Designed miniproteins, single chains. Designs and how they scored, part 30

Each design is a single chain, and the fold is of that chain. pLDDT is the mean over its residues in the fold that is shown.

## One batch from the design tools (miniprotein)

Design m1026
Fold by ESMFold2-Fast:
Structure m1026 (fold): chain A 96 residues (1-96)
Amino acid sequence: MEEIEKRIEELEKKLAELDKDTRSSVMGPAVDATAKLNILRKAKELGIELPEELLDMSGFEIIGAMVEVHYGLPVEGLTDEAIEALKKLLEAFLKE
């Protein structure tokens, strides 16, 4: 949980800097960081423990992994614990 809180704070700070210097070249990184921030906030809100593998991934990487999990595809490089965390996140996002 502490690692998630730290990563959320880092991403919020990074997004503030990106918004300050908004150019078309930074649009992709801003969208990615926003996606990751929303994922981490949801995980913290629901008490879902994210392993370090997921905390180190980009927002787009996590979304890609969630899509693979949703369709029952093999996810390379992730532990069973990470896959279960992704399933819980998917259920939370789909329920709302």
Scores: mean pLDDT 72

Design m1027
Fold by ESMFold2-Fast:
Structure m1027 (fold): chain A 94 residues (1-94)
Amino acid sequence: SEFEKELNELVLEAEINLGFLEMILALLEQVGETEENKKLAEKLKKEIEKFREELKKAVEEKDIEKVKELKEKAEKFLKLALEALKSGKPMPEE
Protein backbone atom coordinates (compact mmCIF):
# COMPACT_ATOMS: atom_id res chain seq x y z
CA SER A 1 0.00 0.00 0.00
CA GLU A 2 2.59 2.60 1.14
CA PHE A 3 5.13 1.22 -1.38
CA GLU A 4 2.63 1.41 -4.27
CA LYS A 5 1.61 4.96 -3.26
CA GLU A 6 5.26 6.12 -3.16
CA LEU A 7 6.02 4.41 -6.49
CA ASN A 8 2.95 5.97 -8.17
CA GLU A 9 3.80 9.47 -6.83
CA LEU A 10 7.41 9.20 -8.08
CA VAL A 11 6.24 7.96 -11.50
CA LEU A 12 3.80 10.90 -11.72
CA GLU A 13 6.57 13.40 -10.85
CA ALA A 14 8.90 11.83 -13.45
CA GLU A 15 6.10 11.98 -16.07
CA ILE A 16 5.49 15.68 -15.25
CA ASN A 17 9.19 16.49 -15.76
CA LEU A 18 9.23 14.53 -19.04
CA GLY A 19 6.11 16.42 -20.13
CA PHE A 20 7.89 19.74 -19.57
CA LEU A 21 10.88 18.49 -21.59
CA GLU A 22 8.53 17.46 -24.44
CA MET A 23 6.96 20.96 -24.31
CA ILE A 24 10.43 22.58 -24.59
CA LEU A 25 11.22 20.26 -27.53
CA ALA A 26 7.99 21.31 -29.30
CA LEU A 27 8.82 25.01 -28.75
CA LEU A 28 12.39 24.56 -30.07
CA GLU A 29 11.09 22.74 -33.17
CA GLN A 30 8.66 25.64 -33.79
CA VAL A 31 11.30 28.42 -33.44
CA GLY A 32 14.23 26.33 -34.86
CA GLU A 33 16.22 29.19 -36.46
CA THR A 34 19.68 28.62 -34.91
CA GLU A 35 22.14 25.70 -34.97
CA GLU A 36 22.17 25.88 -31.15
CA ASN A 37 18.37 25.38 -30.98
CA LYS A 38 18.57 22.48 -33.46
CA LYS A 39 21.33 20.77 -31.41
CA LEU A 40 19.35 21.29 -28.19
CA ALA A 41 16.22 19.81 -29.82
CA GLU A 42 18.20 16.75 -31.02
CA LYS A 43 19.69 16.25 -27.53
CA LEU A 44 16.27 16.66 -25.85
CA LYS A 45 14.61 14.18 -28.24
CA LYS A 46 17.30 11.53 -27.61
CA GLU A 47 17.26 11.98 -23.81
CA ILE A 48 13.42 11.98 -23.63
CA GLU A 49 13.30 8.69 -25.60
CA LYS A 50 15.93 7.20 -23.27
CA PHE A 51 14.10 8.41 -20.12
CA ARG A 52 10.79 6.96 -21.40
CA GLU A 53 12.38 3.56 -22.07
CA GLU A 54 14.19 3.43 -18.69
CA LEU A 55 11.10 4.61 -16.78
CA LYS A 56 8.94 1.91 -18.44
CA LYS A 57 11.44 -0.79 -17.41
CA ALA A 58 11.78 0.54 -13.84
CA VAL A 59 7.97 0.59 -13.40
CA GLU A 60 7.61 -2.95 -14.79
CA GLU A 61 10.34 -4.13 -12.35
CA LYS A 62 8.83 -2.04 -9.48
CA ASP A 63 12.30 -0.56 -8.93
CA ILE A 64 11.47 2.44 -6.74
CA GLU A 65 15.14 3.48 -6.39
CA LYS A 66 15.54 3.55 -10.20
CA VAL A 67 12.35 5.64 -10.56
CA LYS A 68 13.76 8.11 -7.96
CA GLU A 69 17.05 8.25 -9.90
CA LEU A 70 15.23 8.85 -13.20
CA LYS A 71 13.06 11.57 -11.61
CA GLU A 72 16.18 13.38 -10.29
CA LYS A 73 17.96 13.01 -13.64
CA ALA A 74 14.91 14.38 -15.51
CA GLU A 75 14.70 17.34 -13.05
CA LYS A 76 18.41 18.14 -13.59
CA PHE A 77 18.06 17.84 -17.38
CA LEU A 78 14.96 20.08 -17.35
CA LYS A 79 16.86 22.76 -15.39
CA LEU A 80 19.77 22.64 -17.87
CA ALA A 81 17.41 22.74 -20.89
CA LEU A 82 15.55 25.77 -19.49
CA GLU A 83 18.87 27.54 -18.79
CA ALA A 84 20.05 26.88 -22.37
CA LEU A 85 16.72 28.14 -23.76
CA LYS A 86 16.82 31.34 -21.62
CA SER A 87 20.49 32.13 -22.39
CA GLY A 88 20.44 31.21 -26.09
CA LYS A 89 23.75 29.40 -25.44
CA PRO A 90 24.55 25.69 -25.97
CA MET A 91 23.48 23.35 -23.17
CA PRO A 92 26.32 22.88 -20.60
CA GLU A 93 28.42 19.74 -21.20
CA GLU A 94 29.35 19.31 -17.49
Scores: mean pLDDT 78

Design m1028
Fold by ESMFold2-Fast:
Structure m1028 (fold): chain A 96 residues (1-96)
Amino acid sequence: SPFLEKVIEELRKLGVENPEEKAKAIDRLVTLANAGVHYLLTEEEIKMAEEALIKLAPVSEIPGLVYRDLKIAGAEDVLSEETLKTLEKYHPELLK
């Protein structure tokens, strides 16, 4: 999903350290999930993406779009139960 620049901008607004690296982790998560190869993600990449998604969840549409793409790809289990619950709390429309 080509939204890397938008993710970088949203993370910069939050004052997050290393916004480009964290945005790339989210972009790689979505890209590999859409290709059906999310098993190529490292634990470090997954944790980095999760930390960024949790911080974005209350203030951005991006985590909702990511969760939707992961559900369509059948790859939502890549994210921890705690991360999924946080995304569902702020994006309840995705439970429909």
Scores: mean pLDDT 82

Design m1029
Fold by ESMFold2-Fast:
Structure m1029 (fold): chain A 73 residues (1-73)
Amino acid sequence: SDKLMELFKEYLKKPKKELEDELLRLGIATEEQIKKMTHEELAAVLALYEVSKEKARQAARQFVAASEEFEKR
């Protein structure tokens, strides 16, 4: 949660156009969706995306470990 807040604050320091360009580059939102988003929403989506990547990697690691347990029974 502290990582999320830190990232959100860092993104909020960026110009709105820079955040729009980053979201388009990442391909996680359409141009139409991005045009309707506020500066705060753009910053929040980017911060959540970064945190989600880390959480997804951690969850995948745990899932793989659980799969090994299933093989062992």
Scores: mean pLDDT 80

Design m1030
Fold by ESMFold2-Fast:
Structure m1030 (fold): chain A 67 residues (1-67)
Amino acid sequence: MEAAKRAGEEIDRIMQETKDRINKLREEAKSNPAKKEEYEKQAQDVKVEGTRRIAEVMRRLREELAA
């Protein structure tokens, strides 16, 4: 149970960081339309990295619960 709680907290942190980064990039894109494509690429990279980090946390949690 403690391992699951820690994993949940880590996932929540990753989700918040990802959300904050994407929101900031979207605001920057609104302020600087000429750089919109650059910010969109960065937002996509942030989303992909966030998804990968969450998958890794879930994998480690499953291994801990199996032990």
Scores: mean pLDDT 82

Design m1031
Fold by ESMFold2-Fast:
Structure m1031 (fold): chain A 80 residues (1-80)
Amino acid sequence: SDLDRLRKALAARLRHAATEDIWPLVEARASPEEIRAHLVEVQGLPEAVAEEEVRRILDILRHLAARGNAFAAAILAAWA
């Protein structure tokens, strides 16, 4: 499924956050700001590291949406 492909892509490409830690936010279509805040406040990542992880998530979503992943496309639409 598109959900499983996104989950696997996050697991493969995230460097500092575990997929399980952010998946509820991604599934709920949380904003980039909400994801960044979670990484800093809950996961304890430095602000610059959290920004880099959010950029990785955005790049993953764009890549998958370009390849026809409807769930990734829906998240990106919610972020516009």
Scores: mean pLDDT 83

Design m1032
Fold by ESMFold2-Fast:
Structure m1032 (fold): chain A 69 residues (1-69)
Amino acid sequence: LSEEQIEAILAEVEELLARNGSISLDELAALLSSYGVPLATARAMAAEFIRNDYDLELLRRGLRDLSRR
């Protein structure tokens, strides 16, 4: 993932949280998968994000770690 794609994902996540107050695992996994994150990895990242009370900085770090392999 490029830095621009990571920021786009985070902006969409913030907008969903602002609008709905929450994001489902399936919604976030589908969003991540649409940017090319493998579905299994996307579901794992979505679960971890929800478990950590929607910590956007943890999500940003996870996406950056994924992009550097």
Scores: mean pLDDT 84

Design m1033
Fold by ESMFold2-Fast:
Structure m1033 (fold): chain A 55 residues (1-55)
Amino acid sequence: SRIEELKARYEESIALLEKQLAENPDMSERDKHALQLAIENGRENAKTLEEILAA
């Protein structure tokens, strides 16, 4: 389903952002904060989609 595909895309994007944080320790605090917020938002969206799929 499109919801399953969207969830998978969020999970893939989260993994990529986490890798960028891990591989770029010299990143500015502003950029680091922005990536952490994006990861957090992505996880929340993925959780919401998972709950919809489980219903």
Scores: mean pLDDT 84

Design m1034
Fold by ESMFold2-Fast:
Structure m1034 (fold): chain A 85 residues (1-85)
Amino acid sequence: MEKLRRDLYLAAARLYENNTPEADKILEEIVARYKPIAEASPATKENALEIAKRILKELKEEVEKIGAPEPSEEMLKEVEEVAAI
């Protein structure tokens, strides 16, 4: 379901933005790279969760390069929970 994928991306972006506003642009770039992949995949909870995990992994790598704080464990769990809904 396209709505689930969109809501997942928005949840991830919003959660990280609240913790590290400067890194929200990096998250947006990563999300944009995964959006075509998500749209080409079957709309399942499993695929949404897998894409969310990949986005967060790349976000950690990119923010580490610029010295920004990494995403919190609470944020990671919330993104996974959104994918499960």
Scores: mean pLDDT 59

Design m1035
Fold by ESMFold2-Fast:
Structure m1035 (fold): chain A 64 residues (1-64)
Amino acid sequence: MKFVSTFTDNEEAIKKAQEVNEKGVKEAEKESDATKYTGLALRGIGDALDIVLKAAKEERKKAE
């Protein structure tokens, strides 16, 4: 709840978090040999973050 409220209050933070996460996943995929485990961790974190961000955006839409 606190995270959803914080993200909803700051739309730029939500968008920036998505961009940073997606860039991190792309970089990990390029560097798979050196960052194999980091790549797996980032992808898992990305999935979790995407769920939270989608929930925050949906909640904001309801508040309209």
Scores: mean pLDDT 62

Design m1036
Fold by ESMFold2-Fast:
Structure m1036 (fold): chain A 84 residues (1-84)
Amino acid sequence: LKLAPITEENFDSELKIVKKLLDSPDVPFLLKLEILAGFTIQVEQDLPNKKTTIQDFVEGFLKREDIKETFFNRVKESVRKRLE
């Protein structure tokens, strides 16, 4: 999932792309969660000053889609292990 680092310059454009993918009816639900998890991990690693911003976005998405935080955290941990 991580091919290039997230920077201050590309954060807003990358987040916009992620938002479009999450709103797309053509993207499978599990793939949406993996995309969101991978992006969150990358932001937390590469751009710590945006950690609160991305965590607020994730929380909003989980509430909107009625996804349990525990389920998302398991997806996020699975993605993290695959990146190591």
Scores: mean pLDDT 80

Design m1037
Fold by ESMFold2-Fast:
Structure m1037 (fold): chain A 96 residues (1-96)
Amino acid sequence: SEIDKLIDEAIESYRKYLKNGDKEAEVEYLRNLLRILAEKARQQGHDEIASRLETLAERVEEMDIEEVRKKLNELSQALLNKDYEKVKAILDELFK
């Protein structure tokens, strides 16, 4: 599945980050996590949220990496709970 492919890509980028402490590998890892969340949102029938998460993935290197890490945990929990209003609020905060 698309999610399985994205998970494999996230694991690979995380391994590179752990080995070298490489900021570029950290950005790739966060980008891949955002793509996994986008695919989950799409599977839940929320294409608009999925598109916003995809846009965030493309922009992650331009953002505060510490804030992205913190918000990814909140986004994942909100999406698992199908709390789409909270997902939108977190996305609005990240796009400030």
Scores: mean pLDDT 78

Design m1038
Fold by ESMFold2-Fast:
Structure m1038 (fold): chain A 87 residues (1-87)
Amino acid sequence: DIAKLVETLVKILSEAELNLIVLQMLKLKGDLKKIEEILSNPWSVEEIKEYLLKNFNKQEIIEAIEILLNEDIGEETKKRLEEVLKS
């Protein structure tokens, strides 16, 4: 259930970490215009929640998290992303 995953993301992750996930998903889609928008003006939690629910499925979000877990994003962020996947 994508709604449950998005609720878990919003509960566990900071606004900055939510923007990191959306940025990773946009990179996978090749949406250069939205990447530029987010890098210039990060989205609010509510904007991210609506965007994820409307535009992605659960598997796409999980794949983005798995990619980020292999990146240099810091240990605290990695722990929070692992918590999302365990929930």
Scores: mean pLDDT 86

Design m1039
Fold by ESMFold2-Fast:
Structure m1039 (fold): chain A 91 residues (1-91)
Amino acid sequence: DDELIERMFKLAEEKLLELLESLPEEKVIEAVNETKKKFGLKIPDVKSKEEVIKLVKKWIEELKEALLNNDEEKAQELLKFLSLFLKLLEE
């Protein structure tokens, strides 16, 4: 059910954004940059919390699209990125 997936992702995005807003900027920047290094992502280094939020929103949207399109490889890769990112936020 596409509507259920859309609602779940909207709620998840809201909660993740609340978490990111509550954390120090340095912490969220470090978490993104370490995730980029670990997976060899060829994207520019983030320098602000606003850039982190934009990038995380992009990853969430790409994950949603991968799931809706049954792109299992892309979905698994994005889940690995988000999982490491969340783990680094807890450290």
Scores: mean pLDDT 80

Design m1040
Fold by ESMFold2-Fast:
Structure m1040 (fold): chain A 94 residues (1-94)
Amino acid sequence: SPSIEEMLAALQAVLDAVIASHPAGVAQVARYFARQLLELAKSLEPEEAIKLLRGMIEIIERVLAQVTDPAVRAELEEVRRELEEELKRVEKEA
């Protein structure tokens, strides 16, 4: 299986490619991957889960810096909020 760093790098590359080709779809792609990573985080040790969740939040923030459409931005902000809520939960249990 890939490392957390390799997974995050691959996700960043995918989202960058979506922004370049079909920016209207970037929130849906980000939400799909966020849901997969939220499920993965539940099976990881707290330290690894925190690393994964923080990395995905940073990726969403970089995507938000590149997106101007208010509807797409709002969907990405919801994805970031869901990740931040899980991060707070995991940090409290660590």
Scores: mean pLDDT 88

Design m1041
Fold by ESMFold2-Fast:
Structure m1041 (fold): chain A 102 residues (1-102)
Amino acid sequence: MQYAPDDEGLEKAIAEIEKREPLSEEEKAKIKFAHYAARFLATGDPEDALKAAEIAEKKLGDKELAEEFRKIAELAKEDPEKAKELAAELLEEYEKELLEKE
């Protein structure tokens, strides 16, 4: 209902989840990625898309996903509505994979 400000808010959200069930580093990275991607859908801010890309590359080791979100960040500067459409499609595919691999 309210978005957490910056990285501190995200870390707080993850800590709340971990109080209920312990999370692996991979699961934390997936949550962080989904959080910034969802924030981008709300804001259209290229910086949120770039944060998602950084997590995908550095924490998930997924260079292809990182490249897609960097393209989305560039597109958001020219056409934020089209960038949001692409991000929503990628998130739907990613959420399906997360639910199946749990």
Scores: mean pLDDT 74

Design m1042
Fold by ESMFold2-Fast:
Order: C-alpha cells, then sequence, then structure tokens
Structure m1042 (fold): chain A 68 residues (1-68)
C-alpha cells in the first residue's frame, strides 16, 4: 500500500521500501495512468536515496507490463 511505502521512505528503510513498492506493482492494474504514477514514485524513491527500491519497482513494473 502507499501508506506502507510512505512510512518506509520516511524511515529510509530500503528493504521495507522495496517490499512495499513490489506490493504496489502487484496490486495496481496495468494502465497508462498507473505506469506514469509508478515512474514518478520511482523518482521519489531515488531522491530519498532508496535507489535499490526504485530499481526494483521499475523492474517489477516492466515485467508486469511485458506479461500483460
Amino acid sequence: SMEELNKAIEAKDEEKATEAALKLVEELPVTDGNIIALRVLAKELEKAGLKKAAEALLEAMDKKVQEA
């Protein structure tokens, strides 16, 4: 959920941010709006210094889009 991800970002907890980001990708349907939102979220993760979480989010999103 977004709440879990926001808490992880505030805590700068890369492991929890990665877990929350992967859950968001799994929960959201593949739409242009959701893809844009996830890309924006990945940039916010990178700004917070959570680069591995951002990378994991983008990889999971790309995989889900390819499988759709």
Scores: mean pLDDT 80

Design m1043
Fold by ESMFold2-Fast:
Structure m1043 (fold): chain A 77 residues (1-77)
Amino acid sequence: SAEEEFLAGVRAIHARLQAGEISLAEALAELGALVERYAPDLSAEARQRVAAALQEISDRVAAGDDAGAAALLAELA
């Protein structure tokens, strides 16, 4: 399903971030691209939950809480 493919993509981004292969900024850019790609195929409820999670991740990055942002990304996966 689109939701399963989206979650697999989120897990792949998180794994690369944890391995130090990409920066947090790069991870957020790739996550944004995944949302744009899969949003039309997600339910309205799933889209709302993803949007809320992305806002919280973005807020933590803005606050300098990179560890907290990474933890929320892991929870989204």
Scores: mean pLDDT 82

Design m1044
Fold by ESMFold2-Fast:
Structure m1044 (fold): chain A 81 residues (1-81)
Amino acid sequence: SHMEKEFEEIFREIDALIAELRENDSLTPAEVEAKLAEIEKLADEGLKLAREMDDPIRMARLTVLRGEAYFTARLKLKRLA
């Protein structure tokens, strides 16, 4: 469905932002915070779609990915401090 495609695109975008947080050694603390804010916005959009679809697996996948994003961002910020 269109909602499934939209969810998978959001998931892919979050995954790409997490990869950039992990791999980009040139990020400033402000840029890390901005990327985390973008991830949070995308995660809220994805969660809304998963709830509209009554899809507990997609909700769970997004929760795990959100946790990975927070952990990755926190480690990056602590290293930059």
Scores: mean pLDDT 88

Design m1045
Fold by ESMFold2-Fast:
Structure m1045 (fold): chain A 94 residues (1-94)
Amino acid sequence: MMERIKKVLKEINELLRKTKKELEKTPDPEKRLEIVQKTMAEIVEIIDKNLNKEEQQKIREMIDAVSDGDYEKALPEAVEVYELAKEISEIIRK
């Protein structure tokens, strides 16, 4: 379970890092929104293809723990997902 979750989180982190770099190069707000929407769709596809509902619930629990400041309850890869998603959200909000 944890090895598969870790692999998926690493793939999501790579995708989020790529998205952040693409957003930084994209001044158009409409194009930035399209990039985020495409990335979110790709994340959902990765999760649905690779993880069962129990594994998806474990990821949700880790992200919730990170948002509450309980970093010790999450994989480092889940912490990175949360931080990258927060940075992307800030870029979109300006």
Scores: mean pLDDT 83

Design m1046
Fold by ESMFold2-Fast:
Structure m1046 (fold): chain A 90 residues (1-90)
Amino acid sequence: SEEYRKKLEELAKRGDEAIKRLLEAKKKGDAKAAEEALEELKRIKEEVKKLIKEIPEEEKEVREEAEQFLKAVEGAIEKAEKILEEVKKK
């Protein structure tokens, strides 16, 4: 339980940092920085999916938290792709 929660917290921190970089890239019109932030979010998504597969069925709370985080990351990726397209247009 503690090990899975710690991994999820580390992934959440990385996600927050990637989103901050993405928003800065949008403000500055930096397509490369936006692309790097998007790729980091995609890596986080892959790691969350792997984590969910490793979590035992009895660890329901951590599994539900991880599944909610996965949905949040997927939403962030969709927004990041839109931001990257807008930045590339300028």
Scores: mean pLDDT 86

Design m1047
Fold by ESMFold2-Fast:
Structure m1047 (fold): chain A 84 residues (1-84)
Amino acid sequence: MREQLLHTAELAVEALEKASKEYKSELEKLGKTEEGKEISEKLKELAEKIREAARAGDSQALTETLKEAEELVQEAKEKIEKLK
């Protein structure tokens, strides 16, 4: 169980770190540098929260945090699309 949670957390963290860099860059290009920094920082915080839930073996907390991360990624993506 813990190994499966750690694997899921690793994949999610990699995705969030990639999204953090990509969305920060895109928002900077659109003149929204401060918003890009805020989103990047929030995504990094969620990545750490995912790691902590996996270390604790808390599948419920991991699932909830993954949902929060997905919602933030979707919000960032919609914001970028709206500004194009």
Scores: mean pLDDT 78

Design m1048
Fold by ESMFold2-Fast:
Structure m1048 (fold): chain A 83 residues (1-83)
Amino acid sequence: SKEELIKKAIKKVEEAIELLRKGASRIDVASELYQAGIYAHEAGLEDIANRLFELAEKIVSGTISREEAIKRLEEIKEELEKA
């Protein structure tokens, strides 16, 4: 269901935030965000999915700080919870 896909996306966003807080590898963080984006896309949340994929790319390229990435993910999480 759409609700189950949103819940899976939220869980992957939460896991990505925890990995960022722990200083985990960029690849591990990006992997969680790609999965979150796929779930959001399957739920029909195209704009949120695109933002998750863009954030994963910025993390892999090292063009975003850990602190800014966490802030953006917390904002995306709140939007997913309202969807």
Scores: mean pLDDT 90

Design m1049
Fold by ESMFold2-Fast:
Structure m1049 (fold): chain A 100 residues (1-100)
Amino acid sequence: MEVKELEEKAIEYIEKARELHEKYLEEPSEEIRKKAAKYLAKAAEYVIKKLKLLGAPEELIEVMELLKKGYELIYEGKYEEGKALIEEAYAKAVEIGRRQ
């Protein structure tokens, strides 16, 4: 699969999640939260495919795998468990960024 196609698919799912987030701010709903998480998990899946195709470092792939799993757990209604994995992924990403 072409890198550009994977990037376009990731952006598409991020935009869908953003639209649902805006709707959630107006009318909070667990169903909207779950749907947004489903789209973010799909976006992460395409980012992972792109990173693997580009031969990115395993530690970056691991961060995206944690984010994907976290969003999948939120979609399943396991909010605290999903949030914990997302926070772990964010902490790992910050550590990688600080090493430059």
Scores: mean pLDDT 82

Design m1050
Fold by ESMFold2-Fast:
Structure m1050 (fold): chain A 113 residues (1-113)
Amino acid sequence: MSPLIQVSIEEIEEMLKKEKDEEKRKLIEEILELAKKTKNSDLALALAGLARVLHESDDPRIQEAVKIALEEIKKDPSLNVYEVGGILLEHGGLEAAELFARAARELLEKAGV
């Protein structure tokens, strides 16, 4: 397993452990299952970023943007972290995109990339 995939899965598991909202937990569990099945480190990073954005934000618009991004990933699992960030910007605005970019940066640093 690549270091970035491992770090990404660990992040999603940590978000799931900390999350108390049942609706958010269901989405994070779905994100975790997709991350465990992928061999694509860019997709694993994007999924971990979505889990963190969902956990950190109580804004319904940002939560809906994460849900839209997750559905787009299910249709096309070749989406990269920049394309997923673009979906969050379009549907969740600048705050969603900035939260996602910060999460991705921190995870890349932790993975030694």
Scores: mean pLDDT 88

Design m1051
Fold by ESMFold2-Fast:
Structure m1051 (fold): chain A 82 residues (1-82)
Amino acid sequence: KKAEIYKKIAEDIEKSTEEAVANLRAYGDRQAADVRAKTSPEEADKLAAEIRAQTDANISRLTENAKKAVDEYKKKAEELEK
């Protein structure tokens, strides 16, 4: 049963991280849309790409922390099932 508890903790972390990532993506999408409305199409595409790159970098840092925790709990669950 301890292996199941660790699997559940890993799932909860993954779900919470997925929601946080979705919120960051929505924020980035809104910034890109605002730029598209205010600037020329050529400048908007370049600025939107930069906003996407920055959003992806922020998401990567968040997901790396979450992945470390998930990997820890998954390894503990696997060791208990061995």
Scores: mean pLDDT 82

Design m1052
Fold by ESMFold2-Fast:
Structure m1052 (fold): chain A 73 residues (1-73)
Amino acid sequence: MLSEARRLAEEYEKHKDDPEAIEKLGKQAREWLEKRRRFASGDEKAFDEMIEEAKKTDPKRYEALKEVRELRK
């Protein structure tokens, strides 16, 4: 989630002078930023729920979320 949003933002900056790339990336970046913004709006319970879900279904995501949690400390 975080790395993907950052990558979208970087691609947006790389193609800032390309109108077509801006429109396409802008829509994708907006959806990722909206998701992340709602997630990061200070709702720690939502974050904890995502960690528990990832723990069951996606070990890679679980490790990434644990790192984010450590960075927040």
Scores: mean pLDDT 64

Design m1053
Fold by ESMFold2-Fast:
Structure m1053 (fold): chain A 109 residues (1-109)
Amino acid sequence: MLSERVQKLIEEVRELVLKLSPEKAIEVAEYAIRKAEEILASTDPSLEALITLGIAKLYLGIAKLTKDPELAAKAVEYSVKAVGLSKGDEAAEKLAEEVIEKAKELLEE
């Protein structure tokens, strides 16, 4: 179970991503997945962490087809969860914070 702090950060990411255009929401999700892949590659990831990252990639694929920013937000959520499973809550918090900054940058464009 993710900490309350990580859950709150995931909620903040969702709110920011839903304010973006579908194209920018997808860009945020691609950023989150890339960062999660880099983090998992630096660890000995569990099968659960690898499956969770796979679910994130599936949500991103569907978001690209449907242009649905809610599915892009789900891709970010599962990327953060995969990092938490592999490297713990502190790494998950850091990724969520980096994704929040990326989403804020794109909102200012």
Scores: mean pLDDT 88

Design m1054
Fold by ESMFold2-Fast:
Structure m1054 (fold): chain A 74 residues (1-74)
Amino acid sequence: SKDEVLAELEKRVQELVAELEAAGLTGLARFLRREFDLLRQDVEAGKLSVEEAERAVENAERMAREMLAAHRAR
């Protein structure tokens, strides 16, 4: 269901946010949390599909992982 997909996406974002915060990337963590809240609101309002939300989260995860790896390489 839509609610089950959104719950799984929220869990993925929460895990990513926790990892970013642990690495000291608190600004990026806060940004991703806020972006997800807006994404969830748009899905609940019918302005965005769950498939589009999944794609957005996948893209955010990829970019954040790349930034985290670059930060840790310093």
Scores: mean pLDDT 86

Design m1055
Fold by ESMFold2-Fast:
Structure m1055 (fold): chain A 85 residues (1-85)
Amino acid sequence: VEEAARERMEFLKSLDREERLEMYKALVAEQDPGVSEELKEEIAEIAVEMEEEAIKQNRLSYAPEIIEKAEPRAREVEERVEAER
């Protein structure tokens, strides 16, 4: 049962990951044109990871607890991605 839910999330990620990242980058660029490309990408990644966490918990909307918990996790994942490249 958990495996089926995980496969579904992976399928959704593979279809829309790049599009979601690009969408969030565009939103940041519209609000703050002075923000560097590097910061835009970092913010977009955090937003996508928060969304993925909400999907994993089968929630329709974000809760403050999810947002607060996602922040340290997003930072840790970013460090891991850097180490693996």
Scores: mean pLDDT 60

Design m1056
Fold by ESMFold2-Fast:
Structure m1056 (fold): chain A 89 residues (1-89)
Amino acid sequence: ATVQDLANAIAEELGIEKVSYEEVRNLNEKELEEVKEKAKEVDSKAISKLILIGLEQQKDYLTNNKELDEELVKIVEEAAGKIAKEKKK
């Protein structure tokens, strides 16, 4: 709930499509790589999926000291930066 709420708020701020946790909870490693590639192309749905996954990983890191996916974070930051610049113009 809390992670979903944060992901939705970020998607609204960026003006991109919201996604549900159900769309990302069952992604295997290959499917995650496909989402990462789409997000590099600034696909709004893929970016929203990576934001939700990244927030879930951050929560797991704080509770279970689980490693963060640095590539995922970088892709999201670069894509969000491009969207934010376009929205401000």
Scores: mean pLDDT 73

Design m1057
Fold by ESMFold2-Fast:
Structure m1057 (fold): chain A 65 residues (1-65)
Amino acid sequence: VEALRNYFAGKLSGPVTGEEVRRLQERLRERGVDVEVDGVFGSATELALAVAGISPEEAIALAEE
């Protein structure tokens, strides 16, 4: 979850990868958001968050589940 937190804080410039991203994507799909569960936080996942109206804080919380 620290990697996603650092990404949203502007401390990371590249794609974030790992289990926390996969968990976030799975939780987004459970909420009806159309996103691929590939474990890579790229432009597609970021767009999915924006379209769903999910804040960075909520995204971090979802990744911690």
Scores: mean pLDDT 72

Design m1058
Fold by ESMFold2-Fast:
Parts: structure tokens; sequence; C-alpha cells
Structure m1058 (fold): chain A 60 residues (1-60)
């Protein structure tokens, strides 16, 4: 479905942005570990969502 394809594309874009932000936070030694952990948790959640959406799209 076009809606599902758009959701996959948007979620993939969010995952890419979160990965870039996480890398920036990890490269900065002044970033508190709590902030790194928070962004990692969001990334893990979005990656799980992406995998579920991609599986649903492949099943269609």
Amino acid sequence: SPELEREVARTRQRVDRLRQRLAQYQADPSTPQEEVDQIQAVLDREEKRLAELEAQLKAS
C-alpha cells in the first residue's frame, strides 16, 4: 500500500537521523551518558518499528 510504503520511508529516514545524532553524541566526550542512553533507546524502538513495517510490506 502507498501509505505503508510512505511509513517505511519516513521511519527509515528517522532511523538514519537518530543514528547520525547518536554518532555525534558519542563523538562528544562532554555528552552525558544518560543522553546517549536516551537516544539509543529511541533508536532501538524506531529500528524495531521499521523491521515490523518492512515485514508487513513484504507480506503484502
Scores: mean pLDDT 87

Design m1059
Fold by ESMFold2-Fast:
Structure m1059 (fold): chain A 74 residues (1-74)
Amino acid sequence: MSMDDLLQAALDAAKKLGVPQSVLDQIRQQAQQLRAQGASDGHVLTVAVSQIVKALPSDEKIYELMEELNRAST
């Protein structure tokens, strides 16, 4: 799975867990900007996941996010 596939899976999981589309769009734009600046795939993904976690409505949703990401990577 490419970084783009992992980023898309993370954004899709976040949307399912209640993160607003406007926040998801901002995270995607930030990820694209970091990538354009030469940031590593690991750095881009770490920043995106961190922003998603901050936007989740509760700690219980963090567990659900981890399950969705694990499912997408399998």
Scores: mean pLDDT 78

Design m1060
Fold by ESMFold2-Fast:
Structure m1060 (fold): chain A 57 residues (1-57)
Amino acid sequence: SYEEELKKIFEEQYKKNVQNLSNEKETKELWEEIVKEILKRAFELGKTLEDIVESAK
């Protein structure tokens, strides 16, 4: 499902970026960018914020 793809993208980006970043500032900025992209894609498909959060679990 799209929710499964969204969750996988989030988890992959999270693990990869957390492991590669040593700076708190860079981590925060990249994190915000990832969240914005995921949220944008989910909203384009008519998903709610609650659906996104549930998929991320």
Scores: mean pLDDT 63

